# Designed miniproteins, single chains: the designs that were tried, part 33

Each design is a single chain, and the fold is of that chain. pLDDT is the mean over its residues in the fold that is shown.

## One batch from the design tools (miniprotein)

Design m1196
Fold by ESMFold2-Fast:
Structure m1196 (fold): chain A 59 residues (1-59)
Amino acid sequence: AAVERLNAELAAAGKPPVDEETVREALKYGITSLAEAKRALQRLGLPDEVKEIARKLLA
């Protein structure tokens, strides 16, 4: 459900679907939407891996 919703948001924004494993990692860190992905990029306490995931969702 959450994986499908995040990919639906990506499609609505004109972005390609993201691999299921990448979406699961994003959800694990609370990135459940494109808005949360933007917020994740501004948080300095997150690992670089999480920032790369957020960047990929927003690319």
Scores: mean pLDDT 72

Design m1197
Fold by ESMFold2-Fast:
Structure m1197 (fold): chain A 115 residues (1-115)
Amino acid sequence: NLEKGKKLLAEGRYEEAIEEYKKAIEEDPKNFEAWLNLGGAYFLQGEYEKAIEYYKKAIELDPKNFEAYFNLGLAYFKQGEYEEAIKYFEKALELDPSNEVAKKALELAKEKLKK
């Protein structure tokens, strides 16, 4: 149940949220929001490699989703992969050019490459 997963995630119950999102995917493997939220739950646990995997799956299902590209950039940034982070933040900004959070994230990632 997607809604139950969202509630558990908001309560910081990440492992239980993951199980509910996995159930939502088993019921509907084309539910891009379930893949996106599964990636988000792994991201919040610090499991960035799994977050990247599931965000990429969400992008395959919805290639115009700003949130999936932005979150993918954040996951690469957390891993220190600043060139990949820049690439996905730029893609997110192609979809929403006015997003100030994404602009700031892009600038920070570019600064990391200057050292």
Scores: mean pLDDT 88

Design m1198
Fold by ESMFold2-Fast:
Structure m1198 (fold): chain A 58 residues (1-58)
Amino acid sequence: SEEELIERLMREYGLSEEEAREVLEVAKGLRKALGLPEEYLEPLAEVFAYAEAMVKSR
């Protein structure tokens, strides 16, 4: 579920709930813009979560 994904992004990448939700929304937008299958949502969200964590760490 989306809630489980949000909790995992928070735990794995050290994001706040708000940051994790924003990352998920960006991933949803990109997935739809590129016409990718639903299975790509989670990998895209993880890529954006990693990028956010890297910015936050600097």
Scores: mean pLDDT 83

Design m1199
Fold by ESMFold2-Fast:
Structure m1199 (fold): chain A 98 residues (1-98)
Amino acid sequence: DLERTVRALQLTNEGIKALKEGKYEEAVKLFREALELDPGHVSYFLTLEHLAEAYEKLGKKDEAIKVYEELLQRTERLFGPDHPLAKEVRERLEKVKA
């Protein structure tokens, strides 16, 4: 599965570049493709975080909320609800809901 993991990481990096360039729809496409190829790769959390940001930039609030909720669930499961990363995701989620 190394080839799938490497390709997923490449797509995540391309998505981050697209996001920085203001190409939000392209960023969403690239991040979704990365998550579909290998949802277990090392950059999985990074990909979800940037995907949620891309949806926010597009004004797709409901999609951004769903992605942040998935990121929160996975972060809490892996690190626990009191971990700084889980607290940061909860703060971002509350801001998007406002």
Scores: mean pLDDT 84

Design m1200
Fold by ESMFold2-Fast:
Structure m1200 (fold): chain A 80 residues (1-80)
Amino acid sequence: SAGLRLLEELLEKTRELAERAREEKDEELLEEAERTLREAERLFELGRRSLPPEVAAELEERLRELRELIEEAREEIEEE
């Protein structure tokens, strides 16, 4: 579906931005990662009931991992 494909693209973009923000200590990249994560979370919630339970669980896990990655990047940028 178009929604699932867009969600997958946002998840991949969020990870790339968060990893780059962490490596480059770049607050602007971190802010962009946070924005793309919020968009991904919004799309996931809108489509959640239309997804197979196993797919929904996997996407929820990926969103959790991305939130953790962003928090790690934030801490490293703010404390370094």
Scores: mean pLDDT 85

Design m1201
Fold by ESMFold2-Fast:
Structure m1201 (fold): chain A 72 residues (1-72)
Amino acid sequence: MEKQLEADVLAALAEIYLAIAKMDLKRGNFESAKESLKLAEEVLKQARDAGMDPETVKRLEEEIEKLKKEVE
């Protein structure tokens, strides 16, 4: 169950970084938003490798890509 706990924690971290990025974008903090999106991507890769649900991974990847377009 270590991998499952790891995946759950990493998924939560990815969601937290996404939330931070959304807040930063709304406040015009584009550099901070870009950094949080990069961290979300890195954590999401780790969660995927740890066995996170593929549907959840896909959903979070789509959210990250949408936000990346807003900071472009």
Scores: mean pLDDT 80

Design m1202
Fold by ESMFold2-Fast:
Structure m1202 (fold): chain A 90 residues (1-90)
Amino acid sequence: KEERLKKIKEKLSKYLTPEEVDAFVETFRKAYELYEKGLAEGKPLTEILQEISRLFSEFIKKVPLDKQKEVSEIASEFIRELMLEAREKL
């Protein structure tokens, strides 16, 4: 939902430049779209989460070392929220 992306923008803006924030938000948006499409297609949650994890791994690899830990934590929290949301549907 839009509120979730807005909160991610606020958290990232604390550590990153506006240009970096926009690039990161785009990655989070794509991850969320993969999640919604996967659920709609009836894909196993494990496969959806693996695809999302690959996207974030590739993304974090390109992030400067000093910022990698903070960005990784934000990404992990996002994935955890998606897992909890999916679990509520089950």
Scores: mean pLDDT 73

Design m1203
Fold by ESMFold2-Fast:
Structure m1203 (fold): chain A 59 residues (1-59)
Amino acid sequence: ARKYFTPTGFDVMNVQRVVDLIKEKGGATLEDIKKELGFLPSDTTLEYIELYYGLKVSE
């Protein structure tokens, strides 16, 4: 089974896109992010967003 969808590393440019989407919708699932932005965020990106923006993404 695949353990990751995106390459290893922190994607700073994609953080802003995810944050903007969550704020616009008042919350988002991983499926919503994938559908609207065309990529699946890494665990590191999601942890950063939760830590610094206080925003959670549902699975």
Scores: mean pLDDT 68

Design m1204
Fold by ESMFold2-Fast:
Order: C-alpha cells, then sequence, then structure tokens
Structure m1204 (fold): chain A 64 residues (1-64)
C-alpha cells in the first residue's frame, strides 16, 4: 500500500476517535479492515482509501 493511502486512513481513523468517540478497538478495526480491502482490490489512491475508511466509520456507527 502507498504511504499516502495509509496516511489518509490514519487521518480518518484519528478524526473518528476524536470527534465521534470511537474506542481504540474500533479505530484499529477501521485501519486494519480498510488496509486489507485496499490491498485485496489493488487500490493505492489516497482518495479511495479515505472514502473506504469513511464508509467503515459509517458502518460501525450504523450497527451500534
Amino acid sequence: MREQARAAIDEVAERARKDLGLSPEEVEQIRANTEALMDRLGETDPEAARALAEMRVDSILAHR
């Protein structure tokens, strides 16, 4: 995975922790699952990484 894509995922996860009060476990789930999905799809674009991470945040909040 490209470093820029990883940075985008980390930014989304950190904002979710700070602004939405996600647990450290949920934050790690966002990072790990988004990275795994990006790797599986062969996707390296940081904007795609950001969008996928944001969708994971929404999924966690919707299923609480």
Scores: mean pLDDT 79

Design m1205
Fold by ESMFold2-Fast:
Structure m1205 (fold): chain A 95 residues (1-95)
Amino acid sequence: MKPVKLSEEQREEAKKILEEARKKIAELSPEDTETIELLGLLAEAAAKAEDTLDLAVVEVGLAVLKVSAEREGKTETAKVVQEALDKIQEIRDSL
């Protein structure tokens, strides 16, 4: 399948989803600076995403963060990351 181009509005929406997740995790688990920083990097990547393949890379990053949080027993962090992943998948599925 060929990658589908993203609109600027879709990139901005994806960025906002990831920035909101980062804010929630910073409030719930301020000591988890690595997860907070990685979510910031994923938000920047989403803002620059050209197509659905770039969004799929962001989804992989979120899936890794979720698995890491689950392994550490951080259930609320894992939920926030899963909610962000679901919303990014909805953007991709709308294309």
Scores: mean pLDDT 85

Design m1206
Fold by ESMFold2-Fast:
Structure m1206 (fold): chain A 64 residues (1-64)
Amino acid sequence: LERLRRRAEEAEREGKEIEARGLRSVAASVEAGLRGGPPGPEEFERIVEAIRYNTKVHEEYEKK
């Protein structure tokens, strides 16, 4: 959880608002008990990568 929040704060500091929003949404889902526990290191990196991918798709869609 803390790693997701820290990554979201870093993204916000860099002006990557959509990425920060996505990371916070995932952290909220973990807190709401939609997962059996906090993600492990490998799962955490997969989550971050998925958010970055979705953020890029979203940005390209807005440009269109």
Scores: mean pLDDT 66

Design m1207
Fold by ESMFold2-Fast:
Structure m1207 (fold): chain A 99 residues (1-99)
Amino acid sequence: EEYIKKLEEYRKKLEEIAKRSDDPLIQRMVELVKKIIEAAKKEDYFEVSVYSALLEIQRAIIKLAPDSSIDKETREEVIKVLDEINKIVNEYLRKHGKV
């Protein structure tokens, strides 16, 4: 399967959400997804794991501190996109990673 292509599709969805919300946290998530994609292209499984973990921390921040700059619907969209990215990363690491 084309894991990198799927990651690029969800990166584009996240960028669209970032443009609509004008929220720095969502823009930071976009940058982390870009780093995951670049690491995956280089087959740097350690970097993929590190940036994925950082992305999960950002997901937790949005979920636990749901105040003002991001409306509830946008927050739900972001969380769903991040869940799909996490699923793709886990599949990628399982098939191409160490264990």
Scores: mean pLDDT 80

Design m1208
Fold by ESMFold2-Fast:
Structure m1208 (fold): chain A 69 residues (1-69)
Amino acid sequence: MSEEERKILEADELVAFARMALSLGDEELAKKQALEAAEILGDEEAKKLAEEGKIEEAIERIVEKIEEL
């Protein structure tokens, strides 16, 4: 796999775990995973959303970015 494909897969896995953490009520874990995914993709807006506690919005943005790739 290319380096880009590897980063996309890693970010996709992290947002899947973040969604699972949110479904279990673990907002802190979800935030950490969303921040890591945003950093891997270099998405400053997604990182800002996660830092502000807008975790669902951050995840949605990351998913949209992955789908555009």
Scores: mean pLDDT 81

Design m1209
Fold by ESMFold2-Fast:
Structure m1209 (fold): chain A 65 residues (1-65)
Amino acid sequence: LLEEARRAVEEGDVDRAIAILEESALRGDLETTVEIARMLSPHSTSSTAPRIVGAVLLAIGRELD
């Protein structure tokens, strides 16, 4: 997931990188989700920022047990 997200960012495919971020969050993989969100942070816009934040919050919620 992390390597796939890095490649998507390098290729300029931000939508694909966000989809991989959301997949990581659904799996509860907080470390990977945070790393992907960090890579996407410089590319965030008004439309993408809520999705990035939502994914990180989801991953945090799933990690806390």
Scores: mean pLDDT 78

Design m1210
Fold by ESMFold2-Fast:
Structure m1210 (fold): chain A 67 residues (1-67)
Amino acid sequence: SAELIELIERLARAAKEGDIETALELVEEMRRKGYISEEEAERLKEAILRGDYEELERLLVRIHLSS
């Protein structure tokens, strides 16, 4: 989905810029729209809060490939 790709790109950018609030809001938007499960949303939030950019990027690639 084009919207999912856009949300993933925005999330990656917010995380890189240290905009944790925006990154967490984008994860919730992805969950509400049904692009990701509650478990996937929890894992993304954990990676964001830990500043684990490599894990975040890995999770986002996996989500894109599984959608």
Scores: mean pLDDT 85

Design m1211
Fold by ESMFold2-Fast:
Structure m1211 (fold): chain A 74 residues (1-74)
Amino acid sequence: MIEEIEEDVKKAEEYLENYRKTGSLEDLKKAFYYALGAILLIDRNPDVPEELREKARELFQEALDALSAEIERW
C-alpha cells in the first residue's frame, strides 16, 4: 500500500511539473487523479509517514486549485 502511495505521489508531482511547463490540461487532470488516489489510500492507512501525507496533501491542493482556475476561465 505505501509503495502505491509513493508512486501516485511521484506521478502527481511529475504531471503537475509538466502542466506548469506546457499548460497541458491532460497532464493537469492526470496530476489531480494521482494526487486524489494517494489521498484516498492515505485515508485508509493512517500509519503512512507524515512526510508522504504532507506531500500528497500539498500536491492534491495544488492540482485542485489549478483545476478550479481552469474551470473559472471558461
Scores: mean pLDDT 81

Design m1212
Fold by ESMFold2-Fast:
Structure m1212 (fold): chain A 68 residues (1-68)
Amino acid sequence: SEYFEKAQALRKEDPNSALPYYYAGLASFEQGDYEGAIDLYERALMLDPNYEEAKKNLEKAKEELAKL
């Protein structure tokens, strides 16, 4: 996954950034791993509570999980 590769690259650049967790969450979501995506988006929000894209995608991942 391109998102997974981007997450690894960003983690090397700044390990305290929310961005690696956000992109890892996108990679999990693409694979249908909604529980994994939720965990990763929540980790991103722990580092950056104002990360709007992570909040929106967290909600979407929760909605998809609820359909199962």
Scores: mean pLDDT 84

Design m1213
Fold by ESMFold2-Fast:
Structure m1213 (fold): chain A 85 residues (1-85)
Amino acid sequence: GAREAAEEARRAGEEAGRAAREAGDELGGELAEGVGYLGAGVAYALHKRGKEEEATETGEIGRRKGREMAEAARRGGPEAARRAA
């Protein structure tokens, strides 16, 4: 559901932020978390307006992007994480 998608987007952003910080980039970590939080916030706003399908889709996009950034950070370091954002 939309709430679950928003929560997963937030967690994916937090995971990407952690991976970027482990790579030595606090700014990259903040940017990755910001992307996840933005996705979660938009999904929640859509859910509040009864736009459940759009909310779920938005949350899934945020979750996917957050995970891509986390993987990029682990493989290519902070610069790769920023490019994935």
Scores: mean pLDDT 68

Design m1214
Fold by ESMFold2-Fast:
Structure m1214 (fold): chain A 83 residues (1-83)
Amino acid sequence: AREAVLRLVEGLILITNPKIAKKVQEVLDYFKANPDLSADEMIDKLLKALTEEYEKASPEEQQEIIRAMLLVELHRRELERLA
């Protein structure tokens, strides 16, 4: 589960614009520093960070963030099934 979330976060960095990718990279670094986090806690932390960026974002950036959040939610449902 944890490794699948780390792979999801790495994938988001590759497909998002540089500003969003930078924030997602900060979240990835936080996860690597906190190995005791559950997959569910990691997903919640990632969604919270994306929501915070959404509130500060331009309309174009907001569309990218919504896409990222939808991918995270789809992956969360898959992780819950595999847990």
Scores: mean pLDDT 80

Design m1215
Fold by ESMFold2-Fast:
Structure m1215 (fold): chain A 73 residues (1-73)
Amino acid sequence: MTPEEERLGERGAEIVRYTNKLAEAIKNGDEEKVQEIRDELRRRLIEEWGLTPEQAEAVVDAVEKAAKILAEM
């Protein structure tokens, strides 16, 4: 694997982990935990992935939408 492919794999795994964590928090009705997970993901996207605040917010919103769908299943 190239370093680029490895980073994409790590990022994909991180998104899946956060989506699952958010889905669990949503199922439990824990709004505080949902906000904590959203804030943690946003910070990591900006600090570790180098995304702009706007890009990070778009990713967090997409992850939360996916998590809500999973929580309703």
Scores: mean pLDDT 80

Design m1216
Fold by ESMFold2-Fast:
Structure m1216 (fold): chain A 73 residues (1-73)
Amino acid sequence: MERAAREAEEAARRAVEEARSRLPPDEVAFVERVARLAVEGARRGESLSDEIRAGVAEGMSLIALGVALIAAR
C-alpha cells in the first residue's frame, strides 16, 4: 500500500512538473489538485493491483493532456 502511494506521488510529481513548464498557472493548479486527490485516494488504505497502479500513472498523463487540449481552445 505505502509503495503504491509513493509510486502515485512520483507519477503525480512528474505530471505537475511537466504541466508547470507547459501550462498557465491556473491549469497547473488544476493538475496539482487532481494529482493530490489521486495520491490521497491511494493512501486511504485502498489496496491497488499492479495493473491499477500503472493505470493511475497513465491516467495522470491523460488528464494533463485533456487540460492542455481545453486550454488550447
Scores: mean pLDDT 61

Design m1217
Fold by ESMFold2-Fast:
Formats: C-alpha cells, structure tokens, sequence
Structure m1217 (fold): chain A 97 residues (1-97)
C-alpha cells in the first residue's frame, strides 16, 4: 500500500539522518565507517521491503542493530542506538504487516 511505502521511506530517512549527523560530527574513522555501513544496510533493508523479500529485510535489520550497538559504544552516544532501534522497530512493523 502507499501508506506502508511512505512509512518505510520516513523510517529510512530518519535512520539515514541519524547516521549522517554522526558521520558529520565524528572524527573517528571507525565511527565514520560504522555510520556508512548503517546507511548501506538501511538502504538494502528498504529495497528488500519494496521487493517483498521479508527474510532479506530482517537480516539487514539485524545487522543494523549490531552496527548501531558498536557505533554507540565507540561514540559514547546511547541516544543514537535508541534512535536506530526505533527506526528498525518501525521497519520490522512494516515487514510484519
């Protein structure tokens, strides 16, 4: 449905914005690498959802959670982890409907 596609696009945009803010403000190359990997995995999860490949989408969402946890630990920013967890939960809700 159009509503599900819009919800997924909003969740993707919020996730990319959170990662891009971290990338812009961090000088740590490991944090920058993790932020870029999260963006790539978010785009892959979104594409899998558009294709109706729920299993592939879930695998990307699991990787995003692990990358976000590592980034939060390295950046000392637990708010970033919470923001990405909220985005992943919304994308999982869309996958389940």
Amino acid sequence: SKERKLDAEVALALGIIAAAITLKHSKDPEVQKLAREIIDELEAAYQALLDGDVETARKHLERIRKLAEELAKKSNDPSFLKAIENVVAELERIADA
Scores: mean pLDDT 79

Design m1218
Fold by ESMFold2-Fast:
Structure m1218 (fold): chain A 61 residues (1-61)
Amino acid sequence: SFVEIALSVPLENVEKLRKLVAEVGGEILSEQVGDRTVNYLLRVPADAVREVVSLGGGAVL
């Protein structure tokens, strides 16, 4: 099954996110480029969500 997720991605992780989404057979539904982050709406397999989310979403130490 597929799920849609909204994710804010640091610019440094954008290349990795694009590659990962392609590798898992997901789709980029929208992309909004900012100065520090890119806001994505993605459609990805449910089992890929954890790996995809690890590339974005807030400051984690």
Scores: mean pLDDT 80

Design m1219
Fold by ESMFold2-Fast:
Structure m1219 (fold): chain A 60 residues (1-60)
Amino acid sequence: KPYLVTIVPGKEKLSLEQAQAIVDLIREGEAAGLTPEEIEKRVREFLKKNNVPAEVRVER
């Protein structure tokens, strides 16, 4: 993969549905040529919108 993605779980673990949605967001971002920072922002917005207690880091 062109980027390394680290997801740090908060107090609770991610559901399979939430994990799949995050993977899909990362794949779409990579395909669109977004920077790691843009992809990280999109994932953070998804987590915040869905009240998921997790942190994400995207690096190359």
Scores: mean pLDDT 71

Design m1220
Fold by ESMFold2-Fast:
Structure m1220 (fold): chain A 56 residues (1-56)
Amino acid sequence: DIAALVAQGEAAVEPLARLVLTSPDGALREAAARALVALVGREAAQAALRAAGAAL
């Protein structure tokens, strides 16, 4: 649940980034990407996505 992840604050950044990269559900990926940007801002969200992609 994306809302539960967002409630965890900074601890949600890595799980949200992985969800954006790995979820087969396009709507869930979009919701996770928006939640990540809302939580940490655009630049930090992009950095988190690059880091998660490199770790996969």
Scores: mean pLDDT 76

Design m1221
Fold by ESMFold2-Fast:
Structure m1221 (fold): chain A 64 residues (1-64)
Amino acid sequence: AEPSVEELLAELEARAAAETDPALRTVIEWIVRELRYAMETLPEEEVRRIALNALAAVDELRAA
């Protein structure tokens, strides 16, 4: 099943909590905050798409 926006935000928050690099952790926390604000103004489908792309980018950065 496709993940909900709340599930994607929870995944990003989990990556932030597990992240040892304070700069990367701050960026992930900033992304979560911006996506929560975006939920107030953007369609859910667009927020979900942005969250999926953000999660993929965070996972790539953490793998490097």
Scores: mean pLDDT 83

Design m1222
Fold by ESMFold2-Fast:
Structure m1222 (fold): chain A 79 residues (1-79)
Amino acid sequence: MKESLTAALATLLRVRVQVEPGDQQARARADELERRLSPEMQGKVRQIADQEVRLMSPLSRETRLRLLAEAERGLQELL
C-alpha cells in the first residue's frame, strides 16, 4: 500500500545516490522518504539498493541513470 510505494521509491533514490553521489536533491529526498519507514524497512531499502547497484555495475553510468529515471517516473505517477 502507501508504505510499499514509499519503500520502492526510497530504494530507487538510494540507488541513484550511489550512482550519482553529487545529486543532493536525490539524497535529501531519499533521506526524507526513509525517515517515514520503520527501521526494518530502512534496512531492507539499503540492502536492496546495494544489491541493485552491484547488478547494474556492468551497465554504463548513462544507462543506469536512464533506467532509474524511468522507474522513478513510474512510481511517482502511482504516489
Scores: mean pLDDT 79

Design m1223
Fold by ESMFold2-Fast:
Parts: C-alpha cells; sequence; structure tokens
Structure m1223 (fold): chain A 62 residues (1-62)
C-alpha cells in the first residue's frame, strides 16, 4: 500500500464521517475502508485495514 493510497483511504473514511454528522467507530471505519479499497481495485490485508481504521479513529478526535 503506497502512502498516497493510504491517505486517500483515510480521507475517504473521514469524509463519510462528516457526511453522517458523527465519528465512525473502528468497526464502521473498517467497513468503509474495505469497501472503498475494493472500488479502487486494492487488495488489502486484514492487518492493513485494521491499521487504517485505527488512524481514522485517532484523526476524528477534535
Amino acid sequence: LTEEQRKELIDYALEVAERRGRPLTKEEAKVVIRHYAEKLGLNLTDEEIDELADEVVERQKA
């Protein structure tokens, strides 16, 4: 996973949170990241998805 792709996945999940008007839980972030990665043609491991979801949760802190 490139740094550019990593940022795109995280930014997408944060945009989803903003559109919903609430922060995503880690499990919700994992679902969002997996779905968007599939649309981009990326095959992510469960470990990569978990790390990205943790980053999304951390960045949602005000």
Scores: mean pLDDT 81

Design m1224
Fold by ESMFold2-Fast:
Structure m1224 (fold): chain A 94 residues (1-94)
Amino acid sequence: SELFRKANEAIRNYKNEEKRKKIIEIEIEIALKYMEIAIIKLELERVKKYSDPETVEKFEKEAEERLKELEKEIEKLKEELKKLLKEIEEELKK
């Protein structure tokens, strides 16, 4: 929450249009990846309820791999956002 609060403050107060656009793009990418995680988890619950054991096992393995990939991608995007916000903070101190 603090990271996104700082991002929103930077969007409002920082006049560099290109950097503001980059913050917005990163926040959208993170939101879309969280949505994909939610969809995968919902589909996994549905598959477990209505599918045969072999189909469930295959889907669980594929889902686990994709969820792990998405979590790594989100953490990378959060680190990019933190670096960008730190650069903006340093520029505003000058």
Scores: mean pLDDT 83

Design m1225
Fold by ESMFold2-Fast:
Structure m1225 (fold): chain A 79 residues (1-79)
Amino acid sequence: ADEALALLAAALRALGYSEEEVAAAVAELRAALASLADDPEARRAAIETVTALSRLAILDAEDREAARAELEALQAARA
């Protein structure tokens, strides 16, 4: 659970969310996981889904920054 919460926080920061928004989202996920305490399969599936989506969001944010830098370099070369 702690790794999924940490990855969600990292993903939201990478996407430009504020620390207040990150804290709110982490608290909301923690509450949701607590509500699934009696359903370990659903809880595990939620943790796996958040982990996978958070990793994809981090990679997507990095790819977008790389693409922006490349576009700016090409625009400068055309000036």
Scores: mean pLDDT 77

Design m1226
Fold by ESMFold2-Fast:
Structure m1226 (fold): chain A 68 residues (1-68)
Amino acid sequence: MSAEELVKKGNEAFKKGNYEEAIELYRKAISLDPDYAEAWRNLAKAYEALGDLKTAAKLRAVADKLAA
């Protein structure tokens, strides 16, 4: 399974409100492609949805650096 396919599965879990499952899928995508800025950004959104704003901010900063 590719990093892109894992992000798509994570997005499906996120839409259903399964944020912990989405986090696991996005982390797997990042392990396959650490430079995949979208995976880092979506991981940040999932942490934000769980109320972990500090982790979300850190993950967004990583995504922003990769997209620059």
Scores: mean pLDDT 87

Design m1227
Fold by ESMFold2-Fast:
Formats: C-alpha cells, sequence, structure tokens
Structure m1227 (fold): chain A 66 residues (1-66)
C-alpha cells in the first residue's frame, strides 16, 4: 500500500468513526460514550491499515464492531 493509499484509507476510517458518533448521539447515547466508541473504531482502523489490511477489510471489521 502506497503512502497516498494509506492516507486515503485513514481519512475513510475517520469519516466512518464520525458517522458512528453522530448516529449514536441521535439514538440517545451520551456524547461521552459516543466519543469513546468512535475513538475505539478509529484506533482499530488505523492499526488494521498499519497491518496491511485493505480498506474494504478494515471497514468490514469496523462495521461488525459498531
Amino acid sequence: MSPEEKEEAIEKVLEFAIKVHQELVEKGVSEEEAEKKANELLEKGVRLIGEGKSLEEVLKELEELA
């Protein structure tokens, strides 16, 4: 994976984490709990990208945790 592909993948993981945060808050989850969940997804996503997982594989794993 090129440095440019890694940067794009990290941006997509961040977008996913923000979306999950917004959806949790809209469902009545506290801001603190929603932020914690979003941070957990972001940290796992960045780790999986670092391990050489494809963006599709990373997003699948994060969707299962969300």
Scores: mean pLDDT 81

Design m1228
Fold by ESMFold2-Fast:
Structure m1228 (fold): chain A 72 residues (1-72)
Amino acid sequence: APTPEELEAGVLEVAAAVELVLAKKALEKGDYELAEESIKQLEKLAERAKELGLDELAKRIEEVVEELKKEL
């Protein structure tokens, strides 16, 4: 069975994927307010990943945030 830490890591990964899709969809529609909100959520998820020692996940989220900010 997965540990509580493994479950939290999985939840963060899914949350990041959801926010990424939402941000991309918002940018495609020109909804910059929604895109900025999703980017802020991604930044919070990256910080939480760092707190949990999930450095690779945090780095991937930060790279995505940088790419999305270039489209604002």
Scores: mean pLDDT 84

Design m1229
Fold by ESMFold2-Fast:
Structure m1229 (fold): chain A 69 residues (1-69)
Amino acid sequence: MEELKEKAEKLLEEAERLAVRVVTETGDVQTAQEVGKLMKEAKELLEKGEYEEAIKVAERAIQLARDAL
């Protein structure tokens, strides 16, 4: 469980960095806001102990940001 929590936290950090890149490299504030919404959902899942679901949502946030870059 602790390993899954750490993985989710690292994915959230990557999603945050990619959201910044979406804004700075593309100017797509709308996509960055959508990534932020997914990050909030993943953080709520982490707080509930739903680590595997948090990882999946964080990976979706990363994919959305990468698709915009």
Scores: mean pLDDT 82

Design m1230
Fold by ESMFold2-Fast:
Structure m1230 (fold): chain A 62 residues (1-62)
Amino acid sequence: GPRLYRALVDYEAVTPDELSLKKGDIVEVLEVLPDGRVLARNLNTGEEGLIPASVLADLEEI
């Protein structure tokens, strides 16, 4: 299934390639980068960008 995660904290993008998040946003991970970042889509906003993997938690599978 899709790689769905929840934002653990608010994150504000500081460059155009980064993704902004609000705590509790549901995020789809599109690609995992070797530097500890992920390319992700914020499903609440529809925006895509890079974020640190450390701001995400696995969403519980129901």
Scores: mean pLDDT 78

Design m1231
Fold by ESMFold2-Fast:
Structure m1231 (fold): chain A 66 residues (1-66)
Amino acid sequence: MDKEKEKKEKMDKKVKEIEEDSKKEGERLSKEAEETFGPVAGESMRSMQKYLGKQKSYQVRKEIKK
């Protein structure tokens, strides 16, 4: 029995799922902005999503660590 290993794997899986969903949606929004409003809007959205992605990843890792 390895309860710590099971909990860690479950948490890691959920963290990756959240990070992947967030990254996937961010890239989708960036492409839509670029196609709809032009390259300047796409670049602005990419910069914002990159910043937000780092913030979310940091917060998710912090919650797991704590």
Scores: mean pLDDT 70

Design m1232
Fold by ESMFold2-Fast:
Structure m1232 (fold): chain A 81 residues (1-81)
Amino acid sequence: MTEQEIEDEVNRAIALMLLHVAKKETDPEAQIELIKRAVELAKKLSPEGRELVIDGMEEIAKTASPEVAEAARKAIEELRK
């Protein structure tokens, strides 16, 4: 495994963990902060890794409060560009 492959796996794991924490968080400001951190890590991932993060963001967008759902939708659009 190369340094790049290790970095991709680590960043993927952290991004997915941030989304799991965000889904359980009840404070909207904290949820939005976790979403933003996940997006910054996801931008460094392979296309396949970004797709997994997008799937997590779509789940948040469907279940969260309107303000958090809007932040998740913006994150999805940013990751698709």
Scores: mean pLDDT 81

